# Ledger of designs, part 92: designed miniproteins, single chains

Each design is a single chain, and the fold is of that chain. pLDDT is the mean over its residues in the fold that is shown.

## One batch from the design tools (miniprotein)

Design m3196
Fold by ESMFold2-Fast:
Structure m3196 (fold): chain A 57 residues (1-57)
Amino acid sequence: SMEERERIVENARKALELSKTLSNDGKRVVAGLLRKEAERTGEEELLEIAEEVESMI
């Protein structure tokens, strides 16, 4: 549903914000988890967010 999609994306955006406080290794872990979640859900926005996390390393 759209509501489920919105929750998934919002949680991913929160993970992005938290990743800014992490080490480079911590950012790699967060990006990897977001990529796995993108594969599970099919949500392209999660892949974009994962790439944004990786761009900060």
Scores: mean pLDDT 85

Design m3197
Fold by ESMFold2-Fast:
Structure m3197 (fold): chain A 85 residues (1-85)
Amino acid sequence: SRGEVIGRVLLHEMEEYLSSLPLSQEQKEELLAIIRELAEAIAAGDVARARALFERLKAKLDTLPLSEEQKQAILDAVESAIAAV
């Protein structure tokens, strides 16, 4: 489905982007866990669940040593994927 393609692309793009960030492996795995759940919600077309997970992602990003630009890049990619479903 369209949602399955969008979710898979989001997960792949985020795996690549997060690998470039100055985060510990544990911090990257925590973000990827939330992004995997987001990709699953997007694949299912469950927009309400995806939005709830997006808020959880925002909260998690605020606990990490990331610039505003780095956080915004992640949030923009996820918001774009949700909007595309």
Scores: mean pLDDT 89

Design m3198
Fold by ESMFold2-Fast:
Structure m3198 (fold): chain A 68 residues (1-68)
Amino acid sequence: SRIDELIEKYRDEDGRITPVLAYALLLREFGLTREQAVELIKKYRDADGKLTVEQARKLLEEAERLRP
């Protein structure tokens, strides 16, 4: 799926997505506002502030529902 392709493209050496890359994806690919992007990242980030593959998938699925 497109979501899985985005996750594979942007995951780092830890297999996680950084909040900076997640933020850029939410704004540019999903058309979310800055406030929506920040709230979703805070909701799904792990203890290190990063997004695991599973958390990133959930975040991007929720972002798809919020698309204008």
Scores: mean pLDDT 81

Design m3199
Fold by ESMFold2-Fast:
Structure m3199 (fold): chain A 85 residues (1-85)
Amino acid sequence: SVTDGVSQRVNGRMSVILSMIESAKKEKDEKEKKEMLQSALDETDRLIKELETLLSNSTDPDTKKLLQKRIEELRELREEIKKEL
């Protein structure tokens, strides 16, 4: 279904972002750590914009609820990444 496809894509992209953050936390070089966190922030911003576009084009109520929830979770993650920069 469209909802299942969206969920799979979002889960995959979020997994990549979380892996970037975990790699940054293990990085001992402060400059490389900040570059990794900036990359995670950029990927988070890209995913938010992609999901906002999907939300504006969605007509299915369940898909809209899923997208809104994921956007809010990503916005919270974005703020946490910014605190580490």
Scores: mean pLDDT 86

Design m3200
Fold by ESMFold2-Fast:
Structure m3200 (fold): chain A 64 residues (1-64)
Amino acid sequence: SKQQIIDTIRDIMRRQGYSDEDIQKLIDLIKQTPHLTEDQLLQIASLVSQGKLEEAIQYVESLK
């Protein structure tokens, strides 16, 4: 489910050492983009696992 992938993104970000503020910022942006597919959420997970938070944010913004 999309919620499980969102929870996985949160866990990845915590393990990568992102602040709670940065985690919440990305999660809020995802919640504001309700038509994100599971494949697009997995791409976001890939970007944050690589330390590419700014690229992840730009990716979500491009899908609005």
Scores: mean pLDDT 86

Design m3201
Fold by ESMFold2-Fast:
Structure m3201 (fold): chain A 99 residues (1-99)
Amino acid sequence: MRSNAQLLAEIEAIVAEALKAAENNDLATARQKLDEASSRGRMIVLRNRPDMSDAQVEQKQQQIDDAVYQALLAIENNDLAMAKKHFADFLAKVREVLS
């Protein structure tokens, strides 16, 4: 089976592409890549569902969605420092599911 480290590395790579697109003022690509990363993060939570209660799954999905929303808002406001912070929060929440 694919390792948790490999799954996280794939999400990290997609987030890095989103940041690069945002730095180039390519908001469409940045949004597309963040949506891809958040979709993969949500799927990872669902795949690990047997080890979590329904409430824990809901909580982790909400944390991921909130981090993505804040990152998108920061990009739209041209606040790259805040976007990087929220991307880090997103990755931390995904890592907590995979630990």
Scores: mean pLDDT 77

Design m3202
Fold by ESMFold2-Fast:
Order: structure tokens, then sequence, then C-alpha cells
Structure m3202 (fold): chain A 86 residues (1-86)
């Protein structure tokens, strides 16, 4: 299945808003997981570790920052994920 990992450093509200928007737009056709880290390094390591585990389980995975959930980037991401989820 398609899985979107949304990461943010020191921005719990931005991560929450991005996850909620993507879950609504994807209408349950993909799983959305938010990751928050105390630093950019910790956050990227957590996101990459989870992505590797999900890829090993046979999932299609996108790893994106909070900004990729909004505007034209968000619209492109949603369209791409929905196409993969078919």
Amino acid sequence: MAVVIVYGANDPKGVEEAVERLRKKLEGQAEVIGILGDSWGEMIDKANQLAMELLDQGHEVAVVGTTMAFGPYGDTLVTTVLDVAK
C-alpha cells in the first residue's frame, strides 16, 4: 500500500496540520504517518529508518517535509500518491 511519511523539526503543529490535510485528501487510500524530531538529524534518521522498514514490507513510500503537504506541492503529492494507490 502507499504510505506518506511527513517529517518536521520542532514544529509539532505543522506536522499535525500536514498529516490531517493529507489524510483528508487521500481519503484512506494511503496511510499517513507524522514524525517529529528534536533536531533535523534525529528527524531525518527516524523518517529514513521507518521508510526502510516499510519498503522492506513491500509498501510504496514517500518521505516529505511539512511544506510538501500544502499548495501546488501538496496537490502534486496527493495526485501522485492516489495514482500509486490504484
Scores: mean pLDDT 77

Design m3203
Fold by ESMFold2-Fast:
Structure m3203 (fold): chain A 72 residues (1-72)
Amino acid sequence: SEEDLAEASRVLTGLGEGFRIVEKVLKEENIKLKSSDLIRIATAVGVEIADNPDLTEEEKYELARKLIEEKL
């Protein structure tokens, strides 16, 4: 169960980062998304960050920007 807690922490941290970085892109680029699109994109970004914890801030930003642009 220690392994289960470590995995949950990794995923939750990634999701938090996904929401943080997507919000940052939306504010800096002056983009508005519906709540459902925001949740979906932030979750997708968060999962990628959870799987790639060594991503830089710039790489996270570009990933978020790419997924946002694919929906506009």
Scores: mean pLDDT 86

Design m3204
Fold by ESMFold2-Fast:
Structure m3204 (fold): chain A 57 residues (1-57)
Amino acid sequence: EDLSTKVVPKELQERFDKALKELVARHGRLDEAAFDEVAAKYGLPVEYLRKFKELYE
């Protein structure tokens, strides 16, 4: 893809929702390794999942 102007926020949001649900299911073990695994599984940047982590402090 050459400089795709169209970003589909809805798809990203759905991936985030699924990733967050999985992180919540793993609630007893929330570390950087868990975030990295979930991010890789759903094709999301780890940095975006970490952004959500700060909201749960």
Scores: mean pLDDT 64

Design m3205
Fold by ESMFold2-Fast:
Structure m3205 (fold): chain A 87 residues (1-87)
Amino acid sequence: SEAEKLAEEAIRIAEEVVRRLEELLARGQIPSEEELKEIEEKMRRFGELAREVEKLLDKDSPLVKEVERAGERALRAYVRLLHRRSS
């Protein structure tokens, strides 16, 4: 379905963000302003897709919950790097 395709894309974007942020953290790299902008752009796209999935499915749908969990993982990783940068 369209909802499944949108959810898959949203989850993929969130997983990509997490992977990139964890790589930077693991290798002791602090992201540049340009790198943070790229991450912010991907997270904005994730938000757009997540909202479309929520419009098509019930909030209690397992797929909606999976998208929510993926987004939370990405947000936690992003906030962790922001705190490191602020130190």
Scores: mean pLDDT 81

Design m3206
Fold by ESMFold2-Fast:
Structure m3206 (fold): chain A 104 residues (1-104)
Amino acid sequence: VKEELLKVIDEAIAFLEELVERYRKSPDPADQELADDLERTIDRLRVLKEALESGEITPEQAAEVLKATLDGLIAGFRSRGDEEAAQRLEEIKAKVDELLEKIK
């Protein structure tokens, strides 16, 4: 479960990095602010990954934190009308939910 969860964290980070690059190309200040927020979320996910790799947190704890982070991002992207980003994050969340069922 730990190795599969590390891969899902990496997938989430990679997708958020793609979103940052896309939003940075927009001259809209609101899109720049979103890119800044996403970069902070990426940094938090990197810290989560390091804590899971070191054994500082359990796979269950890491999965629950990741799920909460993804829930917030999905709601945020839906509220701004970015259904494509929300749908991709829902697919990543489904992988987290599957891993949580294997832990519990």
Scores: mean pLDDT 86

Design m3207
Fold by ESMFold2-Fast:
Structure m3207 (fold): chain A 65 residues (1-65)
Amino acid sequence: MENIEKAIELIKAAIAAETDEATRAIGDKMVEFLEKMKEGHVVEKDGEKITPEKVEELAKKDLEE
């Protein structure tokens, strides 16, 4: 939990310093997934648990459609 909160803070800081809107959108989506994990909502896709590395990939994919 603590580590997830730290990751959320770091991503928010990174997107706050970012001028590229697309990168900010990806960061916001990553924060959304991490916040759900922090609340105890297990984020699973295709029957597997989502890791922090996978969150970045999924956030990018969701934005691409």
Scores: mean pLDDT 65

Design m3208
Fold by ESMFold2-Fast:
Structure m3208 (fold): chain A 82 residues (1-82)
Amino acid sequence: KEVERLKNAAKLYEISAKQAEDLSARYQAEGDATATRLENEGKVDEAAAVRAHYQAIVDRWNAASERAKKLAEEYKKKAEEL
């Protein structure tokens, strides 16, 4: 039963990591699309500000995804060692 608990914890962290990764990808795509549109309009400074704003959001979600991935791996290894 303990091995199953550790495996279930790993699966939950894998799901959390995937959700954070999907959000990061969505914000990165949105930021890139918005910035590219502004650059095409000659609004280079506004495009740079948009890229910086979305990069901060992307970095936050990427950090959350990496933490969840590490926890998933640690729980998976503990389950295998038992």
Scores: mean pLDDT 86

Design m3209
Fold by ESMFold2-Fast:
Structure m3209 (fold): chain A 91 residues (1-91)
Amino acid sequence: LSDEILAETNVGISLIALSSTKIGVDNAKASGDAKLVEDAAKDAENLVKLLEKLAEETSKLNEEYSKEIKKIAEEVKKIAEEAAETARKLK
């Protein structure tokens, strides 16, 4: 595979991760269960670390796609922080 195709694939994986995080957090918030929201926030925090590592590896292939993954990681991080705050308010 070309470096560009591999880097583009990594962006696609990152977008799926972002979408899954949004759905998971929204479902947890809709439940009103502080524990479910807290668990969703922790899952999102772990995903941020994986996406940051994926961005670093992707930077070796293509800088533009690496920047896109970093933006996606920032979005997941914001969702995680907002979910953690929501969990605190539900307790």
Scores: mean pLDDT 87

Design m3210
Fold by ESMFold2-Fast:
Structure m3210 (fold): chain A 93 residues (1-93)
Amino acid sequence: SFEEALAKAREAFESLPKEEQEEIKSMSFEEVLKEAVELGKKLYEAKPSEEAWKAAQEFSETVEALAAGKVPLEEFHIYAAALLRKVRKVAKL
């Protein structure tokens, strides 16, 4: 649901160190998109583990639910960036 997606996104952001939270807040939507593309390329090259694949699927589902729930674009990029960092940690990239 949208509520579950929002809770997951909030938890992902709040779990980050304060320095990373401030970095994400200062990022543009374009910078977040570039980070997502680069992570995607690295995952394809690295032959991701089952855990990394599941994290990527959860990312996709959560982002889709947030967009369907019409989260404002300025909040969307923050949540997307936090969720990307969660995928990167699971993938050890």
Scores: mean pLDDT 79

Design m3211
Fold by ESMFold2-Fast:
Structure m3211 (fold): chain A 59 residues (1-59)
Amino acid sequence: DETQRALEEALGLLSPKAREQALKQLGKQSVPEAARAAGDDEGARRVEALSQRRFAELA
């Protein structure tokens, strides 16, 4: 599933703390939002870039 694959890659770009936050907040906030809430701004940027690339390929 493309969605599970994208989520796994996105989580791999985050710090351990941001990854835990993202997993706890699945369905309540986006992965980049969870990363920023955990203080991982660089991880959030990487996830946003990955999402843009994946949506561009799926279009």
Scores: mean pLDDT 73

Design m3212
Fold by ESMFold2-Fast:
Structure m3212 (fold): chain A 76 residues (1-76)
Amino acid sequence: DLLIDQIVATIRADLEQGLSLEQATNTVASLLMSHFYSPEEAYKTAKELVTYARELAERRGLDAAIEELERRLRER
């Protein structure tokens, strides 16, 4: 799934660059809007995904967090 691959790559890059929650949410929301999500749904979904990945990275490290994020997105 191209969208899932792009979401995972974007969140990984954002976290590697040390972007804030707001900055990372904006990049992911912009990606979702390019795939015809409404602004409201894009920002809601982006914030949920970025928050989840950040919390998991704090607990398990970046690589483990991204692997788990990708797994959950592909199982939905």
Scores: mean pLDDT 86

Design m3213
Fold by ESMFold2-Fast:
Structure m3213 (fold): chain A 55 residues (1-55)
Amino acid sequence: MDKLLEQLRQPITDPAKRDQLFVDLAVEAGESRSVAESSPSRQVGGMLRLMSERI
């Protein structure tokens, strides 16, 4: 967990690392790894859309 939090403190310029981070965060949040891994790009899009709704 600490390693994932450190990743959030620094800008991630590599999209592959960003997708992996979102998969790991989804798993830590209680999502099954298989579901998170099946579409990390959908996870990214879904999270961005969800966050924009919080504005």
Scores: mean pLDDT 58

Design m3214
Fold by ESMFold2-Fast:
Structure m3214 (fold): chain A 93 residues (1-93)
Amino acid sequence: MAAKTIEEARREAERAGRVAAEGSKLAEEGRKLGNASLYTGGKLLAIGGAVEAMLAGKGAGIGKEMAQLAADVAKELGGELGAEAARKMAEGA
């Protein structure tokens, strides 16, 4: 994958991982508050962060950490199908 340095890829993966974690928290907060916009926005942010972390992590050699993040996000987004899809995406990356 197109990372100029392994250190840059690792930094991007870690940053994207933090974005995914923040999105997951936002989605859970929205669910608890009954706020559909906050819930949906948090889910989209979590998915986007997890995908970016997987792509960057592949270049940095930290794919296992990014796979765990993707699995955690899928579990929070709810449903066995969502979890399986994210896990396969992480394993395929």
Scores: mean pLDDT 65

Design m3215
Fold by ESMFold2-Fast:
Structure m3215 (fold): chain A 68 residues (1-68)
Amino acid sequence: SAAERRLLVDLARHELLELAAQPGATLEDLEAAKQRMLDSLRALGVPEDHLAAVEAALDEVLAEFRAR
């Protein structure tokens, strides 16, 4: 559902933002975390449209981190 997709996006974005806020966080750490989250959701059978939305949201966090 759209509500489930939004919840997954919000939770994944929050988790990556918390990692990005840690002292000494690197782009490599965030990219690895993105991959782990997507792999975990895929293993749970999350629909492809939900995975695409999560990936897009995490890519926005990575883009903001790169612009720092």
Scores: mean pLDDT 87

Design m3216
Fold by ESMFold2-Fast:
Structure m3216 (fold): chain A 96 residues (1-96)
Amino acid sequence: GGPRGEATARGVADAVNSSPNATATVSGNTVVITGADTENGRNLVAGVAATVSLSSAATATIDGNTATITFADTEVTAAAAPGLVGGAAELAKLFS
């Protein structure tokens, strides 16, 4: 992964990990978010996946309580990163 995608992935993972209802792990440009088996855990995973899917910076797939998100290493990703990270943080706070 490249620096723009990797920085965005780490930012989103850090935001999600601020919630007790989900755990995020980073590998390069990819974040795997696993929600707790709770309504808040499911809503957090679905909310983050939906938010990033609105951006050309990322692709997201959901399998149960797990979302796999891959960020492109592009200027679009760098420009979108504050909004994507901030959105993930607000969702983590809402579904804590």
Scores: mean pLDDT 81

Design m3217
Fold by ESMFold2-Fast:
Structure m3217 (fold): chain A 91 residues (1-91)
Amino acid sequence: MKEEIEKKLKEYLKKHKNVKAPSLLDDFRFEAEIFKYELEITVTDPEKREKLLQKIDEMVARLEELAAAGVDPATISALRDEYLDELKKIL
C-alpha cells in the first residue's frame, strides 16, 4: 500500500517534470482535500459542487505552476492565503 502510493507520487512528479512540492503547497493540498470533504457534506447541489471542486483543482494547479516556474515563496504564500480566504467564503 505505502509502496503503491509512493509509485503514484513518483509518476505524478515525473509527469510534472519532477517538480519539488514546497511545504506550503503540501499544506494547501491538505486544506483543499478538507474543503472538498466539507463541500460534499454542505453542498448537496451536484452542479454547484462540481464547479467548486473544479475551482479548487484550478487553485492547486496554479500554485503548482508557480512553484515549478521558480516564483519566490513569499508570492506563492500570499496567493495561497488569498485562495484559502476565498474557499472559506464559499463555505
Scores: mean pLDDT 69

Design m3218
Fold by ESMFold2-Fast:
Structure m3218 (fold): chain A 57 residues (1-57)
Amino acid sequence: SMEEDRRLLAELEALLERQPRNALLRSAKHEIQRALDEGIPLSDAARAALRALLAGL
């Protein structure tokens, strides 16, 4: 859902504050922010990939 996508973005932004030069986190943030700005929900695969990335940190 868009609400879940917004929560994933918030979690990404919190991690990016701790790792501002992490290229993977920056790329993920740009991608999810663009989707939200365009009103497009993330795919299940994209959400799974983001959750895996966040869990690895």
Scores: mean pLDDT 80

Design m3219
Fold by ESMFold2-Fast:
Structure m3219 (fold): chain A 104 residues (1-104)
Amino acid sequence: GFVISNASISGGATTVTFSVSWTLPAEWKNEKVLLRYAEWGSETWTLVGTAAPGATSITVTVTGVTAGKKYQFRLYVVKDGKETLLGVVIADTATGKTKVYNMD
């Protein structure tokens, strides 16, 4: 199945750089993986990246962020017109730590 294998966050005062990598099921090799983010506790999700079909990683730089805050990153696949949540990464810019949650 889909598995997030690695995630990292690095933050400046007003920017964060987020990197994530994953394994793809063979049936999803032609599908795009979408990356959305939100500040921790916010329900306002922003599309911040789209990985090409067959890609196994993405790196994005998000601007206009506040230093020391936590962010949620969500990975989705769009297959046959349906978005499916694949995994969640919680990134803490104060500590540089990430927590990965793979969806079943």
Scores: mean pLDDT 82

Design m3220
Fold by ESMFold2-Fast:
Structure m3220 (fold): chain A 77 residues (1-77)
Amino acid sequence: MLEEIEKATEDAIEMVREMVKRGEDLKPFLEKLEEEAKLAEELAKKAEGEEKELYEAAAEGARRVIEFAKELEKEAK
């Protein structure tokens, strides 16, 4: 499960890289990720044990993709 979250994060980073390369608007994608990250963070607060780790990993992954996208946008323009 954690490996699947990490792979999904890496796939999302690659997708963002391609979107920026094409000059596509990342705003809708980032807004959705921001909401998903917040939801995962709230679920992590309520969860315990393995579920907490999964939600924390999901939130961290989403935040990592968002920060990567912001850095690429900054370099592109």
Scores: mean pLDDT 79

Design m3221
Fold by ESMFold2-Fast:
Structure m3221 (fold): chain A 74 residues (1-74)
Amino acid sequence: SLPISPPKGPSSSGQQVADALKSAGADIISYDDKRVIAKFKSSTPQIISQSLSKLKGIEYEINEENKTVTVTLL
């Protein structure tokens, strides 16, 4: 019986980006303090862009050919 372990991981702007991408149907490939890279095989560039456009202090690049997105944390 494990009562109450609060899930305290490192919480940063990168975590918000990762959560937004996962909610948009993307799989996180790489996540660090400066950049988040994800693949979106089951999502569209428009859905990814819409999810990221709600966030501030980021710059992102979508590669439609490889179905990948790279988000830079500012």
Scores: mean pLDDT 74

Design m3222
Fold by ESMFold2-Fast:
Structure m3222 (fold): chain A 58 residues (1-58)
Amino acid sequence: GPAEAAQAAAIGAAGAAMAASLGRPDLKERYTEAGRQGAAAGDPELTAALLREAGVPA
């Protein structure tokens, strides 16, 4: 639903911001894409799963 989509986007955005502050544009792209896919699915667990599969730190 909308709350789950917003949560997925927020997880991606927070991770992307942290990655940017650390000078990691590769991770910023991964967090942004995972958040986008989770938001489109309305599933924050999908965002977490995509990040784990990509080997991105949780």
Scores: mean pLDDT 81

Design m3223
Fold by ESMFold2-Fast:
Structure m3223 (fold): chain A 94 residues (1-94)
Amino acid sequence: GSSLGPEKETQLEILKELAEKEGKKELFPAFEEAVEARNRSVTIEPETHREHLEALANRDTARSNALELEILEKHRDKLTPEQQKFLELLLRGR
C-alpha cells in the first residue's frame, strides 16, 4: 500500500517540474509514456523497468542541476528508495 511510494500523478509532477526547470517542457509526453509503461507492466522485473525508463528519458532528458536536486529532496519523503534511484538515473542522462 501506502509505503510503496508515490502515485503515478506525483511521479509525473516531479518529472515535469524537473523538465520545466531545465526549460524542456517538450519532454512531458516522454515522461508520461514512461510512467504509463511502468504502471501497466506488473510482470517486468524492477531493474528492467528502470533501464527501459532511463533509456527513454536519456533520449530527451535534461541534465540535472542544483534546482533539480532540490526538487528531488523536496519530494524524497514520498519516494521509495527504488523510485529515488530511478529519478537519479534519469537525471544523469548517461
Scores: mean pLDDT 51

Design m3224
Fold by ESMFold2-Fast:
Structure m3224 (fold): chain A 88 residues (1-88)
Amino acid sequence: SAAAEEEERRKKEREEIEKKEIEAVEKVLDENNASPKTKEEVIKLVKEGASAEEIAKKLSEEARRKLEGELPHMAMLVLKEAVDKAIS
């Protein structure tokens, strides 16, 4: 049906946006030397539609465990901005 065809087209558009979100998030995580496990967890949150704030919280918790402290405030802002731009 026309409705099903329209729905499929919108789904493909959403998938393209999601790929850009994942790519942007991976770049920020790589710049902050995040572990593969942290990358997997953050990417999962992006796919689940988590907010930039929730993602930043998870990244901050992992940084405290893995990177011996909190990520620089700038790294958190860049991650939030990247997710917000991709979602918007």
Scores: mean pLDDT 62

Design m3225
Fold by ESMFold2-Fast:
Structure m3225 (fold): chain A 97 residues (1-97)
Amino acid sequence: MTENDAVAKEAAAAQRAARAAGRNAFSIAMPEKYREAAERLAEAVRRAAAYLGLEVEVSLFYSKEVSEEAEKVYEERVKKLDALIEEEEAILRAEEA
């Protein structure tokens, strides 16, 4: 909990600082165990931004530990995220100029 809270706060602070500088920013905070899912989400965000002609900064923050309860929540969220990324990729490919 404490480590995940700290990583989430750092991600939120980085996003706020970039937005204050007039930049489009998105921060992702996840346990290191789910790094591959976080990287896939970051790439999906970058592709969507590029499609819209926007420049976006994507920052990834990782915690070393995750509680058993939080792990179950992350596993469910990662499964849903993978489905959403697949849907987004299909839409972007269909809309290719």
Scores: mean pLDDT 70

Design m3226
Fold by ESMFold2-Fast:
Structure m3226 (fold): chain A 93 residues (1-93)
Amino acid sequence: SDQEIMDKIVNMSPEQRKAFLEKYREESKKLVEELYKEGKLSEEEYEVLMKSINSGRGEMSPEDMKKLRDLLARNPEVSERLREVLKKVVEET
């Protein structure tokens, strides 16, 4: 569940959290590149997703966070596949 995933992340050591974040960024970027090549993302959607992965959601402007939220709402397949990446990386950390 999403709560179990979040609980694992919150309880990670600093070393585990660093490894998790590095792996999650790598795998998420790979997924976003694949989705863009498949024609599932526009250039703007690709840029917003890449920015969110590189900066973290807490570092994004309110405008960029709105764009990200709207993008994920319009593209449930993208949201689902990103959740699968998150779950996999948490289990591998």
Scores: mean pLDDT 79

Design m3227
Fold by ESMFold2-Fast:
Structure m3227 (fold): chain A 79 residues (1-79)
Amino acid sequence: SKEGLELMLEGLKKRLGVEVEEGASNEEIIEKLEELAKELGANEETKKAIEEARKAPESDTAIAVAISELLRDIGEKEK
């Protein structure tokens, strides 16, 4: 849902200090996730989630899942 995507974007901001401009398109959000995944050395599961969002950019749920996987990956790397 759109509300779920907004919650995940807030989580991304709090965790990494990165902001997505209000009114950013789903495509712009996906591009930002691809950049962050490259910078952070994301695992294959995170990359797959981002690729699924790229295939269905109209899906707020797919993008929210990609953000969730990226945040999980970061948390695992800190242990």
Scores: mean pLDDT 78

Design m3228
Fold by ESMFold2-Fast:
Structure m3228 (fold): chain A 82 residues (1-82)
Amino acid sequence: MKYLKEGEKLYKEKKYEEAAKKYTLAILEDPSNAKAYINRGKANMELKDYGAAIADYRAALELEPENEEIKKLLEEAEEKAK
């Protein structure tokens, strides 16, 4: 998955806005890709856009309802938004 890998590279370089754009392209290619939503949510957390991070983690959790990591990430984003 080209866009997901490109986004991960940009995230490691702390280019969070550019990483989020690549993850958006990954989501457009495969809207069922929970990992793309998780990674865009993480980029939005670094950008302090907690509302966008919450939306992304909720979308990921709808795709993977039993995923405890996504639940934990969502709880962290909701605490930061308070």
Scores: mean pLDDT 89

Design m3229
Fold by ESMFold2-Fast:
Structure m3229 (fold): chain A 72 residues (1-72)
Amino acid sequence: SAVALATARASAARAIARHPEARELIEGLLDQAEVDPEAALRRAEAAIKEAVERGDHATAEALQPVAVALHT
């Protein structure tokens, strides 16, 4: 829904401000969410899992609120 995407964009802006290194990944997820929000959610969840597996807690922390917002 448009409301879910707007919420995801707001969450993403805050996440990017806190973790600027995740900007490209987050922006790519939001662009995908405009076309296929379910695929964007799956990609966000996969990226969180990969970040956790490699010990990149900053990226996992940045992506978590974006994934939650996309879940609606």
Scores: mean pLDDT 80

Design m3230
Fold by ESMFold2-Fast:
Structure m3230 (fold): chain A 75 residues (1-75)
Amino acid sequence: SMEELEATLKTLDLEGLLTVFERAIEEGDEQAALLALRLMVEKGIDDRQLERLLALARRAGMERLVAEIERALAA
């Protein structure tokens, strides 16, 4: 469930969240990737890393994820 996923992801550091994000993209799971992104932003992911994630999201065609990363970069 998304609740169980969120609870698990909250225990991870930025490196662990990046791994989950990349796997979610590979699996086509935009909801899991969005959740991992939100938690990474809350933990203070830097703009350099966000730009790398943006490139991955664009390549995967995940339009919601692209929009959320662009929003985070504009802040």
Scores: mean pLDDT 87

Design m3231
Fold by ESMFold2-Fast:
Structure m3231 (fold): chain A 50 residues (1-50)
Amino acid sequence: AMSPDQKKQYYQKQYDSIVQSYKNLGYDDDLANKIGKSWADIVVDVDQRM
């Protein structure tokens, strides 16, 4: 189980990493942000079950 602070940091790190990757691939900021949020939400959901 993660503390609230650890969950926040983990979510932000995953989100930023995914958004940056998609922006580097030439996606628009809006689309990259939406993709990043979707992936971060999935990662956080999986970790909450552990």
Scores: mean pLDDT 76

